Designed miniproteins, single chains, continued (2). Designs and how they scored, part 55

Each design is a single chain, and the fold is of that chain. pLDDT is the mean over its residues in the fold that is shown.

## One batch from the design tools (miniprotein)

Design m6012
Fold by ESMFold2-Fast:
Structure m6012 (fold): chain A 68 residues (1-68)
Amino acid sequence: SLAAEVRALVERYLAGEVPGQALEDLVAELEPLARAAYENKDAAAEAQVRAVLEGIAAAAEAVAAAEA
């Protein structure tokens, strides 16, 4: 599932295996999907994509805090 693939990428990012650009690229890909779900009035899909985006943001902040 999309959520499982995103979690795998976040885990690899936290392990230092992928650059932060990979998460930024994923966010850029997911934002149009969240907007499409909103336009189609699919509240469940919109909530799922937004939860994934929040998880990515939290992971990026955790890495930044650990490096600061």
Scores: mean pLDDT 72

Design m6013
Fold by ESMFold2-Fast:
Structure m6013 (fold): chain A 68 residues (1-68)
Amino acid sequence: AEEAARRAARAELERIVAGLPPEERAAARAEAEAQLAANEAKSGRELSAEEREDLILQFLARRALEAA
């Protein structure tokens, strides 16, 4: 149930992100990755690849919604 809910939420974020132009999506992804890398370096906490991708998608989705 929880895994299915996470998958559905992720699919919705991906759908929202698809609304961003490819160039803006790439730039926003690079910005999100840089922010996560800086936070990891400062906190000493490593994120899993899945956690990192979820945070990146949330960041991109917020940018897409702000543009709408």
Scores: mean pLDDT 78

Design m6014
Fold by ESMFold2-Fast:
Structure m6014 (fold): chain A 98 residues (1-98)
Amino acid sequence: MLSKEEELEIAAALAIMGLTVLYNEAKKRGDKETAEILEKARDELSKAVQAGDIDKAIETLRKAIEELEKYRDKSPELVDAGIRILENILKELEKLKE
């Protein structure tokens, strides 16, 4: 069985990879606002996880979800995919706190 730390590291790595893919797609589409939100979420999540700051990571994910929702009408596919990635990692982080 994986440790909680190993589970977090794997979940975070997968989320960072997914956010990077979506960031590149947003840039190709000229969606600067969505790209900026995805890049910020990726970078802040990476820093929080490296610091072992689970509460900061959770806060970062919640803020990113809220910001992405504001752009749903402009980029529904990218927003849906981004929120799914963020919600998935949020569930893993909440599981690790308990």
Scores: mean pLDDT 81

Design m6015
Fold by ESMFold2-Fast:
Structure m6015 (fold): chain A 80 residues (1-80)
Amino acid sequence: SEKGEELARRAIETGRRAKELAEEAKTLLQAIAAALLAIGAIFDAELAERLGAVELAREARRLAEEGIRLAMEALKTTKA
């Protein structure tokens, strides 16, 4: 559906931004922001999949999951 495709594309963009922010994170707040963006992208990807945008949703989920992994790594190494 159009709504599903729109959500999936938004999730892909958000997931990419989350990965970039996580890689550049130097502070605890930046790492938290990256994690929150990645979590949001996962929720949008799941909703997009339910709306029929399966292939785009899978790409979005993959990007978001990688964003979470990087954000969690950043959280372990950053300071407040």
Scores: mean pLDDT 84

Design m6016
Fold by ESMFold2-Fast:
Structure m6016 (fold): chain A 65 residues (1-65)
Amino acid sequence: GIAEGEEIGKEGQEEALKLSKKNGPEKAKEELEKKFKPKLEKLTDEGATVASTGIVEGLKNSSSK
């Protein structure tokens, strides 16, 4: 549901920051897509939207650093 999507989005945001620090933003995006794709596939459309938004926010924040 939405709550699960929110948790996954937050996890993705934290992971985006860590991976961008270690491997750069391009590789971080690739690794995040690989890691979170199966989780997103298990969510409802609403949950997937919330999770995707959180992950995108994480990538933006890591790029601004």
Scores: mean pLDDT 73

Design m6017
Fold by ESMFold2-Fast:
Structure m6017 (fold): chain A 74 residues (1-74)
Amino acid sequence: SVEEELEKTLEEVRKLLEEAYRAEQAGDHEKADELEKKALQVVFDFIDRVNDPAVAERLLKETQEISREIREKF
């Protein structure tokens, strides 16, 4: 279902962004940048594939919340 794919996509984004922050903490700025770009691609690929504005809004909002949470931790 779209809901299950959305949850899976958000989990993937969270993992990539957490890895990016850990790479940044280790001083590996190149790896952090590549992981952030990969997370962005995952988001846009999902939006393009599903082609549902309401689902896209939910994904973008949740991705922003994940980014904020990670930023607050580090």
Scores: mean pLDDT 83

Design m6018
Fold by ESMFold2-Fast:
Structure m6018 (fold): chain A 78 residues (1-78)
Amino acid sequence: MEHYEKGLELYEQGKYEEAVEEFLLAIAEDPNNAKAWYNLGLVLYKLGKKEEAIEAFKNALAIDPNYEEAKKALEEVE
């Protein structure tokens, strides 16, 4: 999960566009990576891409319906 971890590091550094690329690579390797979808949603929201962020959070919940952080994020952005 190197791409996922790199995405988290880039997000922490405020490098949002680069973080999106790394989370998308993590999802390409494992489309069922609910954490990658959730963090992609957080970064997209920081970039002002609200609709894309909502879709990412919904994908995380479709993979893991008990993902409390993704559920809360979706409730806060809708």
Scores: mean pLDDT 86

Design m6019
Fold by ESMFold2-Fast:
Structure m6019 (fold): chain A 56 residues (1-56)
Amino acid sequence: HHHMELPEDGYSAVRALLKLAKEKGLKGMTVKLKSISDFARRVFLEELEKLGIKLE
């Protein structure tokens, strides 16, 4: 339904952050993201939960 909520660069940033978290084994940490679409936020939360990281 939405198109201009989160540009392609936003998705790239989220993917890069997830990759860094996985590579560095960041667990039990809390990160805070701003200016992110609900869809991207949900996907990001699911991945962080699997790593034991909490999003504020």
Scores: mean pLDDT 55

Design m6020
Fold by ESMFold2-Fast:
Structure m6020 (fold): chain A 99 residues (1-99)
Amino acid sequence: MEAARAAEEAAREGAEGAKAAGEEGARKGTLAAIAGALAAIGAAFDAELGLDAAVAGEAAARAAEAAAEAAEEEGAEKGAEEAREAAEAGREAARAGAE
């Protein structure tokens, strides 16, 4: 029974670490997404003014959106790894409890 409690505490600590890493990654992703949205709005303004740069503005907006997605994925990777470790601790606790 003591081993199950130790595994539960380890799982909780892992979940807290994953949450903190996920929140940081989400914050970075949100800022990148806002930057991408602003780029898209700028491209729309250029298109409305009939500028030849509209195609270049659209390409820049798409690149900013891709960068936002990549930044979010980078932040989520550490969170996913810590969550995986917490899942392993949970499985060990379940195995100990079954015996």
Scores: mean pLDDT 48

Design m6021
Fold by ESMFold2-Fast:
Structure m6021 (fold): chain A 92 residues (1-92)
Amino acid sequence: SLERSKAASYLAAGAIETVAADYYLEQGKEDMVRRAWNAAAESFLKALDLMKPEDVTEEDLEFAEQIAEHVLSLDPDNELAKRLLEKVKELR
């Protein structure tokens, strides 16, 4: 379905952003690191919102949780990361 294809694209985009964050960290670009992790969290939240609960894998939930926890370690008040954690909890 179109929604399934969109969800897969958002999961891929989020994963790419985590790789970009590691690259920016090595370059000392702290602002870019924060942006990349926020983009990863947004992409995973959009993906999980589009997916049916039965189509969500354990690996997707674990990755989403790790992204959210990392964003919260950089910005404890980040509402996007808090929403992502709540979404992971709802899908378990």
Scores: mean pLDDT 86

Design m6022
Fold by ESMFold2-Fast:
Structure m6022 (fold): chain A 59 residues (1-59)
Amino acid sequence: GELYRVVMPVPATSPDELALRPGDIVEVLEEVDEEHVLARNLATGEVGLVPKSALERIE
């Protein structure tokens, strides 16, 4: 999938969400809705929901 950089802290507020820090790199696997994607954290291999507003496309 497409690679994105995390640009703001993402606390895991529900069991379905990824906890992310600025500078983490995620691979977007699927668009879930208008505000969220399903993504994998490349450093941990963990998969979960990520708000699109926290992500910046690499390139």
Scores: mean pLDDT 80

Design m6023
Fold by ESMFold2-Fast:
Structure m6023 (fold): chain A 89 residues (1-89)
Amino acid sequence: SAQVEELLQKAQELSEKYNAGEVLTPEQLAQEVEYAKQAIELDPNNAEAWSLLGLALSASGRTEEAVKAFQKALELDPNHPQAIAALST
């Protein structure tokens, strides 16, 4: 849906800033988690949404919760490159 795609895009933009070395504020980190959670609420079988939740939680230092989110992404899509990379490193 358009709502899911917009939420995933917003979460991905924050994730890309973090990966590029930008220091995210606590508010931005919380927003990243919230966008991913809202996408999951609308579409709980969306592997990308679970992977983006994993990245958001990892950026927030919530490593154990991030691992569980990535595991859920792989359950839904075993070939999801981002989730595989996150769990293999």
Scores: mean pLDDT 84

Design m6024
Fold by ESMFold2-Fast:
Structure m6024 (fold): chain A 60 residues (1-60)
Amino acid sequence: MEQEAIDKINELIKKLPTMTDEERRKALEEISQLLDKLSPEKQVEAIKKYTEALNKVLEK
């Protein structure tokens, strides 16, 4: 179960550069729901990866 949530979060993060603003908003909502299924340590790791991916997109 936790691995499925991690895999889904990683999939969404990889798609962020190709998403519209509306799709990114929905992805953030889905990631937030998936984070509730993770341990606190994995939540921090996932949030960090998401933030890094967003910063990379926003640089352009």
Scores: mean pLDDT 76

Design m6025
Fold by ESMFold2-Fast:
Structure m6025 (fold): chain A 72 residues (1-72)
Amino acid sequence: SMVPDAKEVVEEIKKLPEEERKKAIRYIGELTAAAAEALGDKELAKEAREAAEKLDAEKVAELATEVGEKLA
């Protein structure tokens, strides 16, 4: 797949220092939410923003992969 594996995304995020990790999770989550909204998936966009707010790296990576597959 041309889309990164969710496990690889999580592993890269976990390598970051704490403050950079928080920024990465929020950035990826907001980007995923914007892409989901562009695709008309408002529920997925809401879930992505909630995961970003909770700093849930695994959920953010999962949703980013799902949106990425829809864009590929």
Scores: mean pLDDT 79

Design m6026
Fold by ESMFold2-Fast:
Structure m6026 (fold): chain A 56 residues (1-56)
Amino acid sequence: GKAEQHQRLLQAIGDVLRALGDLIEAELRGEDTSAARKAYEEALAKFQAVKAELDA
């Protein structure tokens, strides 16, 4: 139902924000950002997929 779709969207948004935070932290510390950047890109792709399902 709509509740499950809304919950999935909120989870995907949370995942994007978490991954972005990790990426910013790594950049500020001068650490290798490759893994954090990949995680952020994967979180964005998942968010876009969930959004597309809701827009259908």
Scores: mean pLDDT 83

Design m6027
Fold by ESMFold2-Fast:
Structure m6027 (fold): chain A 64 residues (1-64)
Amino acid sequence: SVEEVRKIMEEKLEEVAPQLTPEQLEALRDVMRTLLRALEAGLISEQEALDQFDSALRTLLRRS
């Protein structure tokens, strides 16, 4: 469900928040919102949303 995907993303975001700048954290929140909207609209799968979120998270952590 969209709610379960949101919960997973929010938990991951909370875990990495101390490692990110405020600007990076805001960017990751924007990615989360975009992916959740796409998932709710049926444009992507739950797995695709999680994979894309994880990719964005890994990219930001490598730049930190």
Scores: mean pLDDT 85

Design m6028
Fold by ESMFold2-Fast:
Structure m6028 (fold): chain A 59 residues (1-59)
Amino acid sequence: AVEKKTIFYTIKPGDTVSKIAAEFGVSVQTIQDTIDKYNLGDPNALKIGQQIPIEVEIE
């Protein structure tokens, strides 16, 4: 199993779930699941300045 760390990403103007997923090398589904798990609202209506906890592989 690969060790993961949590990174908090602050949403910028024009960001989308697809763009954030590509930035961190994770699937769109992973970001959507994170938004749902932490009750961060609608993944199609992200708020500027909102932080998303993203688990990424470190090695």
Scores: mean pLDDT 73

Design m6029
Fold by ESMFold2-Fast:
Structure m6029 (fold): chain A 57 residues (1-57)
Amino acid sequence: MKEDIEKIKELALKDPDEAQVLAIELVEKFKKTLSKEEADKYIKQLADAYVEAVKEA
């Protein structure tokens, strides 16, 4: 969750492609393990981190 989002940001600085793959996996994980409201919140944070990674490509 929060740790996963931090990993996305850190990974995006070193390898944006790996960060994109991890973001997709985390979105699927959140949808399966969290409530709908919590999943939406963390998916939004992942999307923001993912967009930051894409900005460097």
Scores: mean pLDDT 73

Design m6030
Fold by ESMFold2-Fast:
Structure m6030 (fold): chain A 110 residues (1-110)
Amino acid sequence: DLEEYKKLILKVIEKAIELLKKALEIAKKKGDEELAKELEEIIKELEEIKKKIEEAKTMEELIEAGEEAIETIDKAIELLNKSKDKELQEIALELEILRGLLLIILSIMK
């Protein structure tokens, strides 16, 4: 069912946004203005993808939005892994788990 897959994907995206907002708070606390700016851009992109998922009327549209989410999460993981901060590295690992879950969901839909 389109609606069931939509709900599952939305839960993953909402958790990814939550983790990225936590990473943003850490970056701001440390005075890393460049990292904070890049994280704000990634969060904005995921919020836009979340709207595409909510508005998806077909399985094809939902899969396309889910694949865009994976690409955006990959950018976040790469960005956080460049940091020497343990908390940011732990957030990157949690994002990797969410990425894996999203890949499994999309594979079942195909």
Scores: mean pLDDT 90

Design m6031
Fold by ESMFold2-Fast:
Structure m6031 (fold): chain A 60 residues (1-60)
Amino acid sequence: PELTAEQQRLVAELQRAVQAGRLEEARRLAEKLYALLKEQGYSEEEADRVLLQAAVDAQT
């Protein structure tokens, strides 16, 4: 399934928060993204995969 524009924006915001060391903000963004993915019909496993990919990309 394709990410919506809103979900893509949240991924970008999450990556910036992690890179800036804003861990509290990053946690809130991750929780919001996870909730939206679940609401869209993503499985728990699929939602976890999106979050893990975003975290890996943020570490670069």
Scores: mean pLDDT 78

Design m6032
Fold by ESMFold2-Fast:
Structure m6032 (fold): chain A 65 residues (1-65)
Amino acid sequence: SMEEIQRLREEAERLRREAGELVKKGREAAEKGDSETSKKLFQEAEEKSKRMIELLTRAHELEQQ
């Protein structure tokens, strides 16, 4: 349904914003020489980005049905 597609897109946008903030914090940590914190933040951002792609893929599949 269009309602389900919209919910998936809204959740994906939330994950996009969260991933963006984590990337920003990861870059700040890297600039300060905190490579361990930087790596953890980038990994968390990648995990959120993968979930975002999964939700957008599902929304796209539903839209085509």
Scores: mean pLDDT 89

Design m6033
Fold by ESMFold2-Fast:
Structure m6033 (fold): chain A 70 residues (1-70)
Amino acid sequence: MLTEEELRALIKEKAGSDTVTIDELLQVADELGIPREVVLELLKKKNITTDEISIDEAVEILREAQERTF
């Protein structure tokens, strides 16, 4: 599994700004071999309804998704 620092670096590479879109988040998840359904369930659990989230929120979601996948 990737560290929080490694996840943050990947997300920043895709985002190019202070926020990341859900599509960009799903692209990173796909590159890491994480099922999109796991990411979507975590977004729903955290009551995230926007099309973009902060980098910190994206890192937390991918970290939890890795724990569920691996």
Scores: mean pLDDT 79

Design m6034
Fold by ESMFold2-Fast:
Structure m6034 (fold): chain A 74 residues (1-74)
Amino acid sequence: MKEKERRKLTLDIATNLLGAAISAVKLIKDEEQRKKDLEVLRKALEELKKEAEELGDEETVKKAEENLKRIEEL
């Protein structure tokens, strides 16, 4: 269980950091650069969501979905 617990903690931290990154990217005035950076964050969140689902980490899955929805609204 130690490895699974560490992976869940890592995914939770990563999800929170990606959420902060979305907020930062929204402040980029260059629209083309902003779109490219949002696409990178979207891919990272999709991978993170998949890993969280495999671990049964429902809370992290919900956070990843919230952040993906934030990107889709931009």
Scores: mean pLDDT 80

Design m6035
Fold by ESMFold2-Fast:
Parts: sequence; C-alpha cells; structure tokens
Structure m6035 (fold): chain A 80 residues (1-80)
Amino acid sequence: SMAEYLLELGERLKDARYYYQAGVLYFKNKDYEKAIEAFKKALEINPDNAAAYRKLAEVYEAMGDLEKAAEYRKKAQELE
C-alpha cells in the first residue's frame, strides 16, 4: 500500500515527513495502531513536530481514548 511504501521510505531515509504521511494514510484507513507507530517514529526524528502530536491526539480520540488525546493535544500546544 501507499502507507507501507511511505513507512519504508521513512525508515530508509530517516525522514520524519514520510513517517508523518504514512501515519495520515493509516489513520484515514482506520489502521489506528499503525498510525500511532508512524507518528511516534516521526517524533523520534523530529520531537518538536507539533503537527505529529496533534495527529496522535486525533487518532486516540477516534479510538475513544480521550485522556491520551488530551495529553497529546497539550504537548502540541506547548510546542506552539
């Protein structure tokens, strides 16, 4: 899939942008666990990426984990 291809590019090139795009596609497909993994990998490379924290909050909210969603939203706000 395109998401798997982008995840592989992120791993190969050590580029947070590909991990972020993979996470977005996994989230759109409701592959929440893979989306979380991809966004966390993006943050390992670029820990100041507020957008990735916002996306983690959106994924956890979609999963019904409102507490984790609130925690990641706060982290995103702290970086802005």
Scores: mean pLDDT 88

Design m6036
Fold by ESMFold2-Fast:
Structure m6036 (fold): chain A 67 residues (1-67)
Amino acid sequence: MDDLARRMEGLSPEQQKVLATAMDLLEQGASEKEVRDKATQLGKQLGLSDKQIQDVLDLAMEVHRAL
């Protein structure tokens, strides 16, 4: 089974910052598109690859759906 907390702990500090931002936006009722757009912008500013950003977004959506 996917251990979401373990996956979160496995992220780099930069990925954790993107995850926290994405989660905050989702909790505030932002659309998935707005979350992806803002998280992608932040991730690129932090030097993350498209794959690293996508991995964080997938995790954020899974965590949000589990809550």
Scores: mean pLDDT 79

Design m6037
Fold by ESMFold2-Fast:
Structure m6037 (fold): chain A 63 residues (1-63)
Amino acid sequence: SRIASLAAAGMLLAIAGEVEAAVELAEELLKAGELEEAKKIAELVLEKDPENERAKKILEEAE
């Protein structure tokens, strides 16, 4: 599905250390109402960049 493809791309970008692109995809998923997928990507971003304020905001909004 489109959502699964976006989520997979965001997770791969986060794992690869492409923090900005991963956060942008997570924000797109959050706007689409895909809270669980946005949260997963934000958590992966925080593993690479624990101080990332955009990722922290995504995690808060996804709850």
Scores: mean pLDDT 82

Design m6038
Fold by ESMFold2-Fast:
Structure m6038 (fold): chain A 57 residues (1-57)
Amino acid sequence: AADLAELDEFSQLVADLYAGKLTLEEVRERFPEERAERAVNILKAADDGKAWARAQG
């Protein structure tokens, strides 16, 4: 079973990064490396998706 508390914390981390409340450097300093890299990869994937959508529309 998934740890719902960890999933909630991770979702908040991604939201804070997206809102500019946290920098990538602060995330890497304050959070475990695996979690920080997952958040960064999700943001990169989202940015790539936005770039693709802009190219189409």
Scores: mean pLDDT 67

Design m6039
Fold by ESMFold2-Fast:
Structure m6039 (fold): chain A 60 residues (1-60)
Amino acid sequence: EELRKKAYESMPEELRPYFEEIDELVKKMNEAAEKGDPEAVRKYLDEINRLRRRYGAKLR
């Protein structure tokens, strides 16, 4: 996603742990998709979107 590239370039190093948390959720989402669990995929996607909203507020 294009926003990810800009976020990495603009992000303070202190925010990198938060991006690592997003990456971990993406891995769990992919694992759920591999197991054929669309409800779990949706839950992880919602959590990722919530984290992105929090980071957006901090990046202002």
Scores: mean pLDDT 71

Design m6040
Fold by ESMFold2-Fast:
Structure m6040 (fold): chain A 88 residues (1-88)
Amino acid sequence: SPLLEPLPEEVRKALLEMIKAFNDGDVEKLKEAARRLIEAAGGDPGALEWVAFTLAMLSAIAKSAGKTEIAKVLDEYLDEAVARLRAL
């Protein structure tokens, strides 16, 4: 996707895996992909801000769709991404 082209390769791969797990409703794969996405962002403030924003958006979409367990997982990893960003 042209929208993902400027992102580091590992961030892009982890994002696509997370979106697939989200669409499949696979909670375990979502947890793994979300963790990998945060790890791929590393200590880059811009990447972590983008990851936090993406997790927040997907959580909001999940809540609007009644996917409460998916939303809970996304909120947990959003909190981790925000904590990492604050520690920088």
Scores: mean pLDDT 82

Design m6041
Fold by ESMFold2-Fast:
Structure m6041 (fold): chain A 97 residues (1-97)
Amino acid sequence: GEEAKRRAEEAKREAEGKVGELAGEAAINAARGAVGEEGEREAEAAAEAAERAAEAAKAGDAARAAGGAVGAVGGGVGAAIAARRAGDEEGARIALE
């Protein structure tokens, strides 16, 4: 729901100023796709945003927090993809449920 957008905005503000700009953009895109809960197209957008958030996370903790939070809220699929790319298959399975 709208909570995902609110969290994305808060995460963006916290990460803003350092390396959070990319994480914030990825967070907003993931929230848009996943909050819609409209099917594979939205899930694909959330997955791409989660990938960008994971890339940004390598640059700093603030970026990681912003991107990871919205990736997880991004409707399971995005979170699962992000977890899997981090090498956490158990987290990916849990995110899909």
Scores: mean pLDDT 51

Design m6042
Fold by ESMFold2-Fast:
Structure m6042 (fold): chain A 62 residues (1-62)
Amino acid sequence: MDPEELDAEVKEALAEIYIAIGKLDEQRGDFDGAIESYEKAIEIVPDNEGAKKALEEVKKRK
């Protein structure tokens, strides 16, 4: 496998981790931290609807 390309499953797992961190930051009132985490999830999986939705929602709350 080409080391420059990650498996889709690995990318999805990393995106899920960042989404979980972002949700935790939102629960703590850290909207800046949540935005950074959701943006990283989108960088890994640009078509991740959950991360894109969460980013839009947190930006509206800030």
Scores: mean pLDDT 78

Design m6043
Fold by ESMFold2-Fast:
Structure m6043 (fold): chain A 60 residues (1-60)
Amino acid sequence: MSVEEIKKKIEEIVKNNTDIEEIKEKIRELIESNKSLSVDEAQEISLYALELLEEHLEKL
């Protein structure tokens, strides 16, 4: 799965779930299941996920 495909899946997880802890767990599982990711790609995805979660929390 490409970095862009993983980012899109993270967006869907955030959109479709209301529990922050469940969102975090699903994102973690998605990243860990993609063993083909480089360290840089994993960091990019983690930062993107953090940014989306911060935006989601600001809406509360």
Scores: mean pLDDT 76

Design m6044
Fold by ESMFold2-Fast:
Structure m6044 (fold): chain A 108 residues (1-108)
Amino acid sequence: EKLELEEKGRKYLQKGLEAYEKKDYEKAAEYFKKAIEYFEKALGEDHPLVGDAYYNLGLAYEKLGKKEEAIKYYEKAYKAYEAEYKKTGDEEYKKKAEELKEKIKKLK
């Protein structure tokens, strides 16, 4: 069950990234939302894979001019990366969280 849900999340994340690259930001957002649904159910909201999907959804909303939605999902990605850093001490997640904090500040 958990592995199947994670696999579905990864497939939708990949479809979202492909749509984003083609500049189909509406379709990208739809696929990233699907990835989030599967990853949250499999891994919980604060998992770094969920954080990655939140970040990509934020990017899609930013491209669509939906600044408030973009900020919302960037803040969710920030929390997921901060949680992973606090759990593991992995400096990569500290860096990702700090980059998102600056990005959110510039959008407000």
Scores: mean pLDDT 88

Design m6045
Fold by ESMFold2-Fast:
Order: structure tokens, then C-alpha cells, then sequence
Structure m6045 (fold): chain A 82 residues (1-82)
């Protein structure tokens, strides 16, 4: 359910905050992306990439989220990094 996905995403954010885990932030970003919460997904992908810039999943997620928000220029920029 949407509620279960949101709960899991929040738990992953909390874990990422406590452990400085790029993987946790990436996973949380993917869940918010699935929920259509593109701005929140972007925030989490950016946190993941600040910890580990060698993260193709986060770069691809960032590009797709920006495209969903209508920012085609940023989408194209970030696709090149995936």
C-alpha cells in the first residue's frame, strides 16, 4: 500500500541520517519516486550523491524526477552522469 511504502521510505531516511548511508538515501529516493513525490526523491538522491557520486541509480533517478517536474535541461544533464 501507499502507507507501507511511505513508512519504509521514512525508516530508510532515518537510517541514512544515522549512518550516513548513500544506499539508504538512494532506496528512500526510489520509494518517494514510486509515490510520485519527485521533489522529495530529488532531495534524497542529492544526499546520496553527496556521499557517493559514483551512483548510477541515483543519477538516473535524479534525471527522471527532474523530467517529471518539467525540467528537461537538468534531466539531460543528469542522464549523462548515469
Amino acid sequence: SKEEIEKEAKELVEYGDKTNSADAYTSAGLLYHQLGEYEKAIELYEKALKIDPNNPVAWRGLAEAYRKLGDEEKAEEYEKKA
Scores: mean pLDDT 89

Design m6046
Fold by ESMFold2-Fast:
Structure m6046 (fold): chain A 68 residues (1-68)
Amino acid sequence: KKVEAYKEAAKLAEELLKKGVSDEEIVEELSKIEGIDKKTAEHIVALLKSGVTVEEIEKGLENAEEVE
């Protein structure tokens, strides 16, 4: 449930960043996704800007489901 929301948010954030949308507008759009709050949206944008890929975020969440 939360993992799927994170994957959707990460993909949307990457697309909006490539289109040149502002960080503030991206956070607002991500916050419309059920299960994503403003703080979570800000964190996803920060991760992508720091060089973490959408694929890495998706794989990390899948592995976390198997461990905990």
Scores: mean pLDDT 74

Design m6047
Fold by ESMFold2-Fast:
Structure m6047 (fold): chain A 72 residues (1-72)
Amino acid sequence: KIAELVREAAEALEAGDLERAEELNKEFIELSRKKSDEEQQKILEAIAEANAAASTPAETLRLAAERIAELE
């Protein structure tokens, strides 16, 4: 699930594991590209909402994962 990948990427960033975060981001991009345009738009909106509410990249990804999980 995309939400699980985004959550794991947030955890990797919090741990300072940049290689793991990059792997998870690549998988997220690949899975997102396989979604319909409407689903991709909803994912982007979830990320934008998370970014507006968050103060750090890891917090943005954590909140985005929660929003995306609600869409799944």
Scores: mean pLDDT 76

Design m6048
Fold by ESMFold2-Fast:
Structure m6048 (fold): chain A 80 residues (1-80)
Amino acid sequence: PLSREEARQRVLIEASLTIAEMSIYLIKKYKEKLSEEELKKLKERLLKLLDEAEEEAKKYDMPEEVLERLRKLREEAEKL
């Protein structure tokens, strides 16, 4: 059984993963309509979100599956 704190942290990590996945999808979808400056700022914010999520995932010993998903999302974000 998860503690309340562990459940809260898992919700926050899963929320960050969902936000990152949707952000990558939307940036790719609208990339041609975004300026270079807008794309750079969106990419920087996304990478910061993923870095913070990885630190929290490591701090709370999240499953390897979560860490692998974060790494793949970071690789996709870097390629934007």
Scores: mean pLDDT 84

Design m6049
Fold by ESMFold2-Fast:
Formats: C-alpha cells, structure tokens, sequence
Structure m6049 (fold): chain A 58 residues (1-58)
C-alpha cells in the first residue's frame, strides 16, 4: 500500500474515538470492520481508540 495507510489508520482511530466520546458506544461489527480497514487487530484498534480518548480528555 502507498503512504496513505498510516494516515487512514489514524483517521479511523480519531473518528471512532469521537464517536465513542459522543455516543459512549461503538458496535463490535464496526470495530471489526474498522480494524480490517486500518490493517490492525481489533485489540490493537481498541487500545489505539482508548489512547486517543485519554489524550483528548487530558
């Protein structure tokens, strides 16, 4: 994949973090799909989303 995947993965993480902060919830299916798009495992994506939320709340 060209240089875009790193930025796309980060964008996905930021969008899901915003959604989690706004709604308090992300569906399991949405997490699995986003992880596939980002080239990450679901666990890695969950950790990245949590880190982004903590960063924003600090």
Amino acid sequence: MPAIPSEEARRIIEELAEKALATGKISKEELQRAADEAGMSVSELEAAILAEILRRQS
Scores: mean pLDDT 74

